Designed miniproteins, single chains, continued (3). Designs and how they scored, part 76

Each design is a single chain, and the fold is of that chain. pLDDT is the mean over its residues in the fold that is shown.

## One batch from the design tools (miniprotein)

Design m10624
Fold by ESMFold2-Fast:
Structure m10624 (fold): chain A 67 residues (1-67)
Amino acid sequence: MEEEVEKVAEKILEILKKSKEPLTGKELIEKVKASIDLVRLALRKLIKEGKVEAVEEGDVIKFKLKE
């Protein structure tokens, strides 16, 4: 589980860096092709590490790099 979370976290960072714009959790799940649970755990880890932040765009939550 920890190893899978780390792999998903790295993929999320790469996707966000390439997109250069905030992405929804749904978009990240589709691009990473991982389970919702793994994406949530990876995002939680990245936010705690200060690498990703959650932003409110209207009525949706999006994620972007904080680096």
Scores: mean pLDDT 78

Design m10625
Fold by ESMFold2-Fast:
Order: C-alpha cells, then structure tokens, then sequence
Structure m10625 (fold): chain A 90 residues (1-90)
C-alpha cells in the first residue's frame, strides 16, 4: 500500500515537472509573440500544478510516506515554482 502511494507520488512529481516546463516554454513563446494574456495564463497553470503537487508531497511526507529521490524532486519542483513566479512578476 505505502509502496504504491510512494510510486504514484514520484510519477506525479516527474509528470508535473515535465508539464510545468512545457507550460513555461509555451507561456514565454506567447509573451514573445505579443499574446501576453495567453502567455501569463500558461504560467499561472504551471504554478497551480506545481503548488498542488508540492502540497500533496508535503502531506504524504507528514504521514511518513517517502520515496527514492524525494528531496531532489521537491527541490526541482520548488525551483520551477520560483522560476515561473519570477516570470509572472516581471
């Protein structure tokens, strides 16, 4: 049971990182093309996904559910979140 939850959490974290990177690229491309509103919407979607995934991982950690590379995945999610937030603040 715990192993299945841990594996699902790790897969979700990796998928969120991939989706956030794609949304960042799309958002930046739209902003560069002059579609600032559409670009910002993509960045906001990426931020939401990252925040939701981080909150879920924090809850699992609080319950003692851990997985290989958890610290590395959390750091990558936090770094991506900071990056997208900085782009929206510009």
Amino acid sequence: AAEEIALAAAREAVETLRRAEALKAEGEALIAAGDVEAGRAKLEEGIRLLEETLARLAELRARGVTYPSEDALVRELEARLAELRALLAA
Scores: mean pLDDT 84

Design m10626
Fold by ESMFold2-Fast:
Structure m10626 (fold): chain A 78 residues (1-78)
Amino acid sequence: SHVEKAIEEIRRITRRTVEELRRLGQEDLAEEFEREAEEAIEWIRKNKDKLSEEELEQAVEAVRAAGERAVELARARA
């Protein structure tokens, strides 16, 4: 389903982002991002019957953008 694909994509983004943040020595940023991503997944699960494909895509893109910002911040700190 589109919901399952969105959740799987968020999980992939989260794993890659957390790995990069930890590699950069930013464990606190990694933990914060992982928590935010899991909150996004829970929001999708709770609202799955109400969310359009476009809203699911927007949720995935929001997590991706947040991950990119976190990595940029981590690199600036490293």
Scores: mean pLDDT 87

Design m10627
Fold by ESMFold2-Fast:
Structure m10627 (fold): chain A 81 residues (1-81)
Amino acid sequence: MVLEIAERLREVARAAGGSDAQIEAAEALGMKVGLLLSRGDVAGARQAVEEGAEQLRKMGASDELVEAVRDTALAEIARAE
């Protein structure tokens, strides 16, 4: 589950034309979200998504990439509920 979420966010960032650094950041966000969900920390997972989205924006990611990563991560959180 943790690795599956990480791989999905990586793929979404790559498809949206992310740089290598942005793709790696999206994968790291997916790992963090998956780990928090595995511990039952849904609120922490949502906070991690918002912090990760802001970090991607600061890295110069497009609005399309940030929205795609954020929406995908929130959908994974909703599926875990």
Scores: mean pLDDT 86

Design m10628
Fold by ESMFold2-Fast:
Order: structure tokens, then C-alpha cells, then sequence
Structure m10628 (fold): chain A 62 residues (1-62)
């Protein structure tokens, strides 16, 4: 999964790197990704990769 793909997914769910610094917004983003997976818009493998990248970005902000 490319960084551009992660950016596209985050934009689709409406979250920026700054939003991921908020625990509440981070949890909302994870919920939105789970909904995308449940609807077939995101594979299990892509979901896991995007979540890991979001965790890295959240940690990098601090």
C-alpha cells in the first residue's frame, strides 16, 4: 500500500494527520475504516495497513 493510497483513504473518511492527534477523532477514523471494510470498499489487508500507517502518523505528530 502506497502513501498516496493512505492519503486518499484518509481524505475519503474526512480526516487529516492533525485530526489523528485527537484520541476521539482517531477512534472515529478507525470506526469509519471498519465501516468501509464492512461495505467492501476496503480489504482486510488494506484496512490493517492503513490503520498501522495512521498509528505511525499519530505518533509522529508528537
Amino acid sequence: VSADYVEAVMKEVGFSDTDLASPQLFQKAITALRDMKASGKLSDADFATVVKEMEKRRNAVK
Scores: mean pLDDT 74

Design m10629
Fold by ESMFold2-Fast:
Structure m10629 (fold): chain A 62 residues (1-62)
Amino acid sequence: GSLQEAKDALRRIVDSFNLTQEDLAKTKIADLKVLLRSLGVDLDNNTLLQAKQELLQELSNA
């Protein structure tokens, strides 16, 4: 679904820029949108916010 695609896109950002869970938590949605657009991905704010929150939970459990 679109949420899973958003999470996969955010995981690519995390891996590409070597972001920690703390780095991701501190990164604003607007800044994440800029990074995602550099990879050819355009997501709405609500989907991106939910994807960020779920990815942060997954990273906290790793």
Scores: mean pLDDT 80

Design m10630
Fold by ESMFold2-Fast:
Structure m10630 (fold): chain A 74 residues (1-74)
Amino acid sequence: SILEQARRLVEEIRELSRELPEDTQRRVERELEEILRELESNKNNIIKQTKLMFRLLALQTEVLLEVERQKKAA
């Protein structure tokens, strides 16, 4: 299901964000919790679930870019 895929993507983003500073990790975690809360509120709305999946993919891209930025600064 799309919810199962979304939860797996959340865990992937969490793992990736572990390479970031603690304050950035907290910001990412807060955004992930907001997305998860909206997914639970919209469990029967496929269109909203799809939009939330696009938001997760955008967040994953942002985290990947930030990880690369941190690697170049280290």
Scores: mean pLDDT 83

Design m10631
Fold by ESMFold2-Fast:
Structure m10631 (fold): chain A 62 residues (1-62)
Amino acid sequence: MELGKEIIDEVAKKLGISRLEAAVLVATGRIPEDVLRELAEKYGLTPEQLRDLVREYLEEHF
């Protein structure tokens, strides 16, 4: 899913970490809550939907 990749890239850029680290951080719920909320709002998702989407992308591509 292209959206999952875009979200991971955005988190990696904002936090200055690798794409894999960003994906794991989001998928495991370790991302800062304010960043998670901002991204969910930006992409029209709930925080739970965003985490599930990133988890699915991580499972398929890593």
Scores: mean pLDDT 79

Design m10632
Fold by ESMFold2-Fast:
Structure m10632 (fold): chain A 87 residues (1-87)
Amino acid sequence: MNPKELAVDNTYSLEELKERAIKGLEKGTAQLVALAEEKGRADLAEEIRRLSEEAKEKIEKAKTVEELTQVVHETEARLVRLMTELS
């Protein structure tokens, strides 16, 4: 196992976790927006974009790891629901 991977698991900053959460959110929402547009669901594409913007603001405002984790979980639950709508 790479020592750097173990260090990342044990020594994280709130700012590093926020950056990773935002990057993951941007990648996931970009893919879902493209899928919604391909399926002619402009309403879902707009909702996904709005969710992404709201989630980024909440992530940036999180003051603790616990608050960040809660925002991430709530955002994932909402994205899963939107993915179901696209099926």
Scores: mean pLDDT 77

Design m10633
Fold by ESMFold2-Fast:
Structure m10633 (fold): chain A 72 residues (1-72)
Amino acid sequence: DVGKKLGEALGKAKNIEEAKKALEELAKEVGADEASVASTDDGILGALRKGDTVTLAFKGNDGKVTVREVRL
């Protein structure tokens, strides 16, 4: 239920910094070293809304990157 948790956290985020914090908390919960929006646009986090489909990249402790489409 990664997408629902992220969508709920992003829906509560008032700015880009809170959105980044939501991704960091999600990475900790799934046991990843990092989580990011798989996009070249740094402003994308501020534009994400509940109901959007976003591509997330998770980097595990083994260095493997898993890319998933997630509906917020």
Scores: mean pLDDT 61

Design m10634
Fold by ESMFold2-Fast:
Formats: C-alpha cells, sequence, structure tokens
Structure m10634 (fold): chain A 76 residues (1-76)
C-alpha cells in the first residue's frame, strides 16, 4: 500500500525502525506521543477528534495520522 510506504518513510525520518506489518500501529502510537508533547492544546484536541472520526476506515485513519505527524514535525 502507498500509505504504508509513506508511513514507513515518516517513521524512518523519526528514527523509528518498524516492519511493514507494524507500520500503521507504530505511526499511530508515535502520532499520539507527538500530540502529547505538543503545547497547542486546541490542535491536540482537534487532531484526536479527527483521528477518532476516521476509525471506520483504516486507510483514512492512516492518511490522517500522516497529516497530523507532518504538521507536528513542522513545529520543530
Amino acid sequence: SKLIDEALEILNKLGIKASREDAVNELILETIRLLEESEDEKFREKAIKELESKQDDEEKTIEKAIEITKELLKEK
């Protein structure tokens, strides 16, 4: 999947080594960790709500996690 490949690329840039099978779970966990470190409480609340709203679609959840992680990395 193209989304799994993109998730692996993001994880690799963060120094996280994950298998293709674990990439989705590892990205979601790292996204949550980065959100917890964010000082922007409103952004954090919005991002969590958007991830929860996509729970019925795995591909959309992955896409949203990628988007959120990219935004959090821009803050650094």
Scores: mean pLDDT 75

Design m10635
Fold by ESMFold2-Fast:
Parts: C-alpha cells; sequence; structure tokens
Structure m10635 (fold): chain A 94 residues (1-94)
C-alpha cells in the first residue's frame, strides 16, 4: 500500500534529475548528496562512509563523482526509483 508514496530520497533524486535537465550540474550533485545524507541519518557505518565520500567529491568540485557515489548509495539502500532518476541525471551531465 505504498504504490503512490514518494519518499524524501526519491524526491531528492527527482530534484537532481530536474537540475541536470536544466544544465545545473552543481544543483544535481547537491540534491543527490542530500539523498545520501537522508539515507545516512537512518543508516549504519556503511551509509555514513558513502556520505563521507560524496561530501569529499563535492568539496573537490567533482560533481560527476558526487553523482556516481550517490547513485551507488541509493542503489545499495534499495531505492530503485531514486537510482533510476540519478542514472538519468548522470547521463545528462556526462
Amino acid sequence: MLPTSTNRVTNLAQFALEAAENGDILGAASAALSAVSDIALGGGPKEREYLKKAVEALAKGDYLETLRISLEAVKDAGYDEAAENLERALRLVE
């Protein structure tokens, strides 16, 4: 009974895709990082390690790497719709 529920992670991945469609690579990377941060708040050491790596990539200005790390984090957490949106965002900015 959740076929129409949009969770925060899926919403943030959708914002990342919309930013990428507008050519806003920083906005896309920032939204994707926010999705990883949301996963890490309820997660364990592995989820916090994804967040750390994504923050380090963003701090270096490596927006593509930030998107790739964020995609792996949401896939690993089982957010299939969020992963599809981040894959599409990554293809638009590559």
Scores: mean pLDDT 81

Design m10636
Fold by ESMFold2-Fast:
Structure m10636 (fold): chain A 68 residues (1-68)
Amino acid sequence: SLAEELEELAKRYEKENPSMAKYFQILADRVKEIEGKKELSQNEKAQLLAAENTLDMERKREQLAAAG
């Protein structure tokens, strides 16, 4: 799930950037709350999309770092 991928990202940052790790953990917790709801508001749908975009951008950053 999106929340699980954000939790994994938080763990990866834990040693190098604990503040970013905490940020991603908070984001993962919020995504879990939203995913647990039966009906989502427009704001909650936007929050899920923003979290997905954040994950996609971090994946691209890791890919570029691995290539160079």
Scores: mean pLDDT 80

Design m10637
Fold by ESMFold2-Fast:
Structure m10637 (fold): chain A 90 residues (1-90)
Amino acid sequence: SSAAEGRRRAAAAIEEGLARAATLTDGVERQRAVAEGARRALEALEAGGDDAAVATFREEEARVRAESGADADAALAAAGVALLERLRAE
């Protein structure tokens, strides 16, 4: 299904962001790399029509912002990692 393909592409996008972050030494650049992966993951879920997964991602992003006062990239990066954990548990 397009939703299943979207989830596979989302996992790959976050893994790519994490792999890129591992090659960087600056904390802000590392966070931005993961956040970019998370943005690509969200695009993949949206393209797949996985409205439930998109909603869960946005709830996690909002939760991180509320709990830690995280900026946009920090909240996206954390939501992306949480999404990858959920996808791996499936």
Scores: mean pLDDT 86

Design m10638
Fold by ESMFold2-Fast:
Structure m10638 (fold): chain A 80 residues (1-80)
Amino acid sequence: SAREKAEKLLEETLEKLRELKAPQWVLDVVEGALEMVRAGEDMETVIQVLELLAEHLRESDPESAKIIEETLKKLKEIQK
């Protein structure tokens, strides 16, 4: 299902961010997005949260931003 694919994708995203030593607040936002998916929140809302995170990170943490942007691309494909 779309939910199961989104959950796995966000779990993989968290692992990649942990390997990069991303700041805890970044991990907290992505964990929040994962919990939203698990709670049955609208995928549009999850995507919006992650788009705002990626925009915020582009200048300060471009490596984390790149991971989030790749995740967003895949989430939008799942949403179709």
Scores: mean pLDDT 87

Design m10639
Fold by ESMFold2-Fast:
Structure m10639 (fold): chain A 90 residues (1-90)
Amino acid sequence: MLSEEEAELLQETYLAFTKVADQINDPELKEEFAEKLQEYAEGKLSREELIKFIEEVKKYVESHKDLVKKEDLDEFLKKADELIASLKAK
């Protein structure tokens, strides 16, 4: 079962990601991200698989940084790093 802190961090990371995904114009990645978070919340995805997915998304977003507002990019990367750190701490 997700802690309240972990659930909030997942939501904040997703909201930051949606701003970035909208600027990159990648609706499929936006849907995939939502699906992975839901699968993790339901216990169908491991912490290790979620960490790997978020790391891959970070690399993809950084490769498209010229399409994204710096403030939105920085916020997403910060939230993604906080989430990865939280997941690794267990």
Scores: mean pLDDT 83

Design m10640
Fold by ESMFold2-Fast:
Order: sequence, then structure tokens, then C-alpha cells
Structure m10640 (fold): chain A 82 residues (1-82)
Amino acid sequence: GAIDIGLEIAKTELSKASGLSEDQKTILLSATKKAAEAASSGDFDAANSILEKEAKPVLETLTADEAAIAAGGISSALNSAS
């Protein structure tokens, strides 16, 4: 489905951020999937809450460039789910 396509795009983009650990990639992909599922149901408040609680702390540990790459992948996945 659209969520699965978005998640594969996110996986590809996250693989370009060499500073991300496998655990951090797993957290970001899990948060993205949960947020995409909430957004596809019209619950944008839940989607934003998931990203702020689960994805944002990981993104804040990254360099600005790596955070931008990761955020781009997440955004692409969410847009595919909507």
C-alpha cells in the first residue's frame, strides 16, 4: 500500500545518514509508520504527537544535515500515506 511505499523511501533516505545507528533507524521507521497510519485515518493530532515523542528526540541527536535527510524521508512517507 501507500504506507509501505513511503516506508521503503524512508528506509532508503535514512540509509544515506551514516551517523544513524540501526536502533535509531528502527525508532524513526516505527514512529513514521504509526504517524502515517494515524494521518491516513485523519488523526493528525495523534500523528504529530507520535512524531514529537518518538522521532524528534532521535532527530535532535543528529547533525543538521543528517536531521534534514531523515526528516525528508519521514515527510515523503507521510505524504504517501495521506
Scores: mean pLDDT 76

Design m10641
Fold by ESMFold2-Fast:
Structure m10641 (fold): chain A 68 residues (1-68)
Amino acid sequence: AELSEEETKANSYIVKAFRAYLDGNEEEAEKYLDKAAEYLGWTPEQREAIREAVKRAAEAQKELDAAK
């Protein structure tokens, strides 16, 4: 079961948000998450939960990269 067109676009924006957090560009990350929320119809609560998960994943990746 491949992703739907809407899910594919939303995932593209989630990946861009993750990359923006890695680059320290939180404003850009928020904009990408807003676009993903529009495609999937997320509630504000769901959007915030996903924002926290993406930000946490980016922070974990930065820590892993810093540890070599």
Scores: mean pLDDT 78

Design m10642
Fold by ESMFold2-Fast:
Structure m10642 (fold): chain A 65 residues (1-65)
Amino acid sequence: MKDLEETLKKLDKDNSGYLSKEEVYEVAKKEGIPKEVVDEVLKSNEKPTIAQVLNAYKKYLIEQQ
């Protein structure tokens, strides 16, 4: 899911490889991902990696398709 990965990378403005909670929620709303999936990604990390967010969101989207 290249479009999702590119969106997440664009939000990583400091090139840290991590996303803020606000950025994670913003992408979730854009992609139609529910808060429960976002909360799962954020439960152990204040700043999850792009890969962690991408994998969680892809799993949800596959289950919905």
Scores: mean pLDDT 73

Design m10643
Fold by ESMFold2-Fast:
Structure m10643 (fold): chain A 81 residues (1-81)
Amino acid sequence: MEELAEEFRAWLRERGYSDEIADAIVETLRKLADSPEDFELYRKAVEAVLAGDAALLQRVAPRATSFEELIRAIAEILKEE
């Protein structure tokens, strides 16, 4: 888990996100993920949001009221695939 978290934090930093934002995102994923596999699923959800996947966002945006809810909803969609 820690290695996956460090790798994702580095990935976010390379794309211009601040340490504070990168840490906040990674800690959110750590709270949501019960396993390394879940962490990778939530990481893919964050990457899709940051890439601006409009179709995926439109499927969840009407129901999501927070970043955590948005990421969880997208992860559930990706898990079903």
Scores: mean pLDDT 72

Design m10644
Fold by ESMFold2-Fast:
Structure m10644 (fold): chain A 81 residues (1-81)
Amino acid sequence: MSIHMQFGQSVQDGVDAALQGDMQGAVSSFTQALSLIDQMRSQGHTIDDDFVQLIRDMQQASQQGDVQRAQQLAQQLSSGS
């Protein structure tokens, strides 16, 4: 599986977890997504800084157990497509 496919899957898993109120699952998935972004950047890929910041904000909200904020950010990511 390509790194791009793994990244997309991690973001989707994180969004789904956040919308379900699974903060532990959201933290795990977004942490994976951020690690994959670092790997992609090390390979010369450019990732939108605003998108990276959104994933980071979702990880932080999930780590804090702020379900409402995590869900708002997940909806923003889903509707911004």
Scores: mean pLDDT 81

Design m10645
Fold by ESMFold2-Fast:
Structure m10645 (fold): chain A 111 residues (1-111)
Amino acid sequence: NLDFISQLQKAVFEASNELPNVDGTEKIVITGLTLSALLKAYEQEVDEGLLETINRGLEALKKDNVNKETLLKDVKKVILIVKQKYPELKLTDEKEQKALSIAKNLIDKNY
């Protein structure tokens, strides 16, 4: 459902804008990780270009010695904001845990 994907994308972008002191490549990566993980948790397809952007961004952040636990913590924050502020998306505890697991696996694959 394109309408649902558009709503999820908007929710993730709006939620990522609420993170303090996260800019540039780190913000792009956290936003992309969260969107990709939630799309997969809702059994939606993830665009290959989005995955390539995430992988390139993770490689850059690893080279800059950004801690992977910090990235996962910020992804968790974005998911919680989406869950709290966008109840219409029906983000269940099960989907939240699935998305967090997916995001962790995407980070670990590049770290």
Scores: mean pLDDT 87

Design m10646
Fold by ESMFold2-Fast:
Structure m10646 (fold): chain A 88 residues (1-88)
Amino acid sequence: SEENEGLKKTFAKLAKENKIGEIKEALKDFLTNEGPPTEAKIAVIEGLAEGATKENKHEILPILEEASKSKNKEIAEAAKEAIKKIEE
């Protein structure tokens, strides 16, 4: 959806601007709570992977590692693919 594409681009930009550390706790809460839609969580995860750099990956990887433990298989898989992309 346009909204999810917007989320992906927004979080990629925030990551590239090294702003993820400032919102780390809110972001972890968003990804681990059952309230937010699965598609929105996946868009955020993909955005973080797209915006990951050598400088910011130490802040992003712990967030994605936590998301990879999700009981929601789609979220867990998206997070694992994101980690793989960043660690290459």
Scores: mean pLDDT 85

Design m10647
Fold by ESMFold2-Fast:
Structure m10647 (fold): chain A 59 residues (1-59)
Amino acid sequence: KLEEVLARMREAMDEAVEHSHRYLKIPKEDKESIEEEQKKINEANDRYVEARREAQELR
């Protein structure tokens, strides 16, 4: 149970990192792609926070 929550945290963190790298490579004139990657980074961070809370509750 805890192992599964920790795996979800790791997956969310990896996704946030990957989207952050993509964000940095987007041309500044491509505002649409920048907004899309920002949204995905925020979504991955939200999933990480939720999984972290579950891990703290489970111990």
Scores: mean pLDDT 80

Design m10648
Fold by ESMFold2-Fast:
Structure m10648 (fold): chain A 94 residues (1-94)
Amino acid sequence: SKNRGNVELKELEEELQKIVEKAIEELLKAPEEEHEKIKEKAIKELEEKTQALIDKVRNTPGAEEGAIRGVEERTQKLLEEAIKRLEEEYKKKK
């Protein structure tokens, strides 16, 4: 059995985690005045990676509608969790 959607979701989760970790490292080293811009840039990258996977799944010939919706829902949850982690780390720097 080949669960391509599950593999792509796992790869996205890993990419989103790397974006968050990089942003956290930048927040730890940057002056307070740069924190808001670092956060905004990271959120934009998270949203772009998330949208790219959704677009890829939607444009896959023969994909089942239920499977597409499932990937979209799980992808949205991964984005929300990544943004939440970034926001919590940003709050700790204040």
Scores: mean pLDDT 79

Design m10649
Fold by ESMFold2-Fast:
Structure m10649 (fold): chain A 85 residues (1-85)
Amino acid sequence: SEKARVKLDLGQFLADPRVSDERKKEFLLRLGLSEEEAEELLSAMKSGTEEDIARLNALLDRYLADPEKLERARELLEEEERRLA
């Protein structure tokens, strides 16, 4: 599904060492996450604990269930891919 692809692409982007933490934070803020939510998500990605991964997956599943948010995430991921190419 498109949601599954976007979720995978989002996870790959957030884990990409070529992208600065500042750029990842800006990306999350552009998605509509708060400053606090963006910092917590990035911390969860770095910790890699089972609990943090489960919470992260649940958050992304709820976020991407909204068609407008799914489309926004896809567009922003395409912009980031073009910047890395």
Scores: mean pLDDT 80

Design m10650
Fold by ESMFold2-Fast:
Structure m10650 (fold): chain A 88 residues (1-88)
Amino acid sequence: MSAPSEEAIREALRAAAAELVARYPEAAEWAAELFARYADDPVVRELVVAALAEAGRLVAEGVPLEEALRRAREALERDIAALEEERE
């Protein structure tokens, strides 16, 4: 098997995010709020997808949904802050 491409990794993250959102209404509501807030920022939207995928991974490992979403939100806030500093 060949190594996964960047696009294959992005597709896997989108699939994981979609699975979490489809399974948990609370995750769907948070995702909707984030995508509405960052509708004009495609880079931040990809960070949102990655954060949702990470929350899904944590839930699959037995972390409670509320804690998984909290950790994903804190990670996303740090990533957005770092991106804003880099854009200066």
Scores: mean pLDDT 80

Design m10651
Fold by ESMFold2-Fast:
Structure m10651 (fold): chain A 68 residues (1-68)
Amino acid sequence: ITDEQVESLRPDIEGLALSLGLPREVARRVAEETIERFLKAPEEKRNIGELQRIAFEVAEKALEELAK
């Protein structure tokens, strides 16, 4: 997966966060953090499954922080 393909998935990651009940500003932050973290991963871990895993992990953490 290329950096351009990851960037093209930004709206999908934001949509995922919004579907989980996160506010728009938090959803944008989740997408930004997910993409940044994914692009820092080793090449052997740069696949769609890992991107989705990171997206869910970041979104879940944001939900936990909003619950506090």
Scores: mean pLDDT 77

Design m10652
Fold by ESMFold2-Fast:
Structure m10652 (fold): chain A 68 residues (1-68)
Amino acid sequence: MKETLLVRLARLLELRQHPDPKGVLEKAKTLSEDEIEKLIEEIKEKYPEVHVPDPKLLEELEEEAFKV
């Protein structure tokens, strides 16, 4: 389901310290499920995991993902 992929993407963006997590999520809302899966793999390859998630930022990103 697209919502499940957007939540996974939101969590990944926080874990990888992406510079524009909200911008990526807004763009992802316009993409197909296949394109979101490709985006998740691209982010995993380009951005290494560097920190423990910020609970507040993760909550904000998950809320943004569910506004589809």
Scores: mean pLDDT 71

Design m10653
Fold by ESMFold2-Fast:
Structure m10653 (fold): chain A 126 residues (1-126)
Amino acid sequence: KFQQLADEGIRVVDDMISTLQSALDVLRRAPSTPEVDRAITVLQDAIDTLNQLRQQMRQAQKQNDSSTVISLLRRAIRVVKVAIEALKRALPYLTPKDQEAIQQHIDTLQGNVARMRALVADMARV
């Protein structure tokens, strides 16, 4: 059912925001390098964008607008993929402990992207 898939999609966006915030906290404690500073900016922009997309998804869900929810989920995937690439570029400039923490956050975000792709596919079939 569309409502259930939309609820799951919004929950995945909330998980993405939480993971990005945790990754941002790690980067903010790290030594300042151009790559780390760029990753901080990219993650801040990603969190802001995902919060906007979440609000738009809730609105589209209330209007039973499946095409808009699918479009917004696809936008969330693109935003998170950009954030993952920024985190990967920052990895070599971190301490081993922070590298491990950021790698776990990358793995979590990649899992969330895969789950969101599955939700988009399920919504597109219904």
Scores: mean pLDDT 90

Design m10654
Fold by ESMFold2-Fast:
Structure m10654 (fold): chain A 77 residues (1-77)
Amino acid sequence: MLALRVLEALAASGGRALSAEELARRLGQSPGTVRRVLDFLAREGDVERSVDEAGRTLYRLSEAGRAAVERARARAA
């Protein structure tokens, strides 16, 4: 499930905001696929989208996204 892997990668970043391209490299996925998943997660409220001073779109884990990761880990236990 790619959506959960995206959320876990953001959680593993130590709260740092990441680009879709950086997440794509970490997950071995295309940037287009990761952007589609990030847009879905942002609409669900699990990820916060921001734009830096250079105009780059960055994504970070929201409180709801952190709770989603914790729930998924509880289900897997």
Scores: mean pLDDT 80

Design m10655
Fold by ESMFold2-Fast:
Structure m10655 (fold): chain A 74 residues (1-74)
Amino acid sequence: MLSVEELLELLEEKLARLPEMSVEEQREAFLEMNRLYKEHKEELSEEQAEKFEKILKQIYVELLDRDPSLVIES
């Protein structure tokens, strides 16, 4: 079971490696991080949740820039 600290470290590692990743690898990274966020959200402090959401949004924006078909129109 991943600790909150390990989750944040993994998220930051994924963000740092985004420029080196293929579109498929970025998609997998986003889906994995989003899944982990949902599984552990109750264990996150408000500050940790905000940091996690900020980095997830950055990964999502980078992914959308490379694969616009992922845009969910409201």
Scores: mean pLDDT 73

Design m10656
Fold by ESMFold2-Fast:
Structure m10656 (fold): chain A 69 residues (1-69)
Amino acid sequence: MKDKIEKAKKVVEIEIARLQKQREAYKKAGKEKNARAIDLAIKNLKDMMEEILKKKDWDTIERIAKRLE
């Protein structure tokens, strides 16, 4: 099960990296509100992953982990 948790964390990390790139693009375009919305989305993804792990939602963990296969 640890391997599935690590894979799920990696999927979330990849998505956060993608969102960070999008945030920088918005900042360069002067779209501060859009950039802040992405920062909130990143925080929500981190909080969601923490909650899933805390509740041992194995079905969701496996679904997320499968994206790395």
Scores: mean pLDDT 80

Design m10657
Fold by ESMFold2-Fast:
Structure m10657 (fold): chain A 90 residues (1-90)
Amino acid sequence: KEKEEKEKIKKRIKDDFLNILGTTQGMSRDELLKLAYEYGVKLGKELGFEEAKKVADEIAKELLERGVPPEIVEELKKAFLEGAKKGSEE
C-alpha cells in the first residue's frame, strides 16, 4: 500500500531526471547541477531524505554505468542531496 506508492514516486522522479540528463545536449554544468538540486527538492518533499538518499545512490550508479566521469557524478549527487534535505525540511 504505502510502500507501493513510494516505489511509484521514486521510479517516476528517477526516470524523469535520468531522461532529462540523457537529452541535455548543450546544457552547462551549472544548469545540470541546478536540475539535480530541483529534482532532489521534489523527491525530498514527496518521500523524505532517507528515500531520496537511496534514489541518489541509484542515479549515481546509472550515470557511472553510462560512462559519466565520477567527479561529475559526485557533484550531481551532492546537489541532489542538498535539494532533498531542503525538500524534506519544508
Scores: mean pLDDT 78

Design m10658
Fold by ESMFold2-Fast:
Structure m10658 (fold): chain A 83 residues (1-83)
Amino acid sequence: MEEMIELLERTIEAMERVLKIKPDAGIEETVRVLREVLELVKRGDVEGAIELLERALATNRDPISRAALADVLRELRRLKERA
C-alpha cells in the first residue's frame, strides 16, 4: 500500500511538472483523476481506483497521460492480486 501511495504521489508530481511546461486539458484531467485515485487508495478502495483509471484511459487521447494512467493501473491490478 505505501509503495502504491508513493508511486501515485510521484506520478502526480511528474504530470504537474509537464502541465506547467505544456498546458493541456488532457494532462490537467489526468492530474485530477490521479488525485482522486490517490484518495480512493488511501481509503482502501482499490477496486474503485481501478474502475476510475479504466474510464480515464478509455477517454484520454494524450500519449503522455495514457502512459501514466496505464502504469498506475498496472500497479493497482498487481496490488489487488496480492490482497
Scores: mean pLDDT 83

Design m10659
Fold by ESMFold2-Fast:
Structure m10659 (fold): chain A 66 residues (1-66)
Amino acid sequence: SLEDVLAELKALVEELVAQGKSRREVQRALAERVEEIQKERGLSDREALEIASEAMEYLDELYAKK
């Protein structure tokens, strides 16, 4: 489901942040992963944008708690 995809992306964000990756590096990794998932699972451009936006919002939340 789209919610399962979002959970996977949030887990990726948490892992990369824990590894000390910069916000820019995490953004790049998210963009690449979203493109892979879109191709593999046939997501629409709208669905891909929605999950990317929510994952980025989660990243911003993690940085706000610094």
Scores: mean pLDDT 81

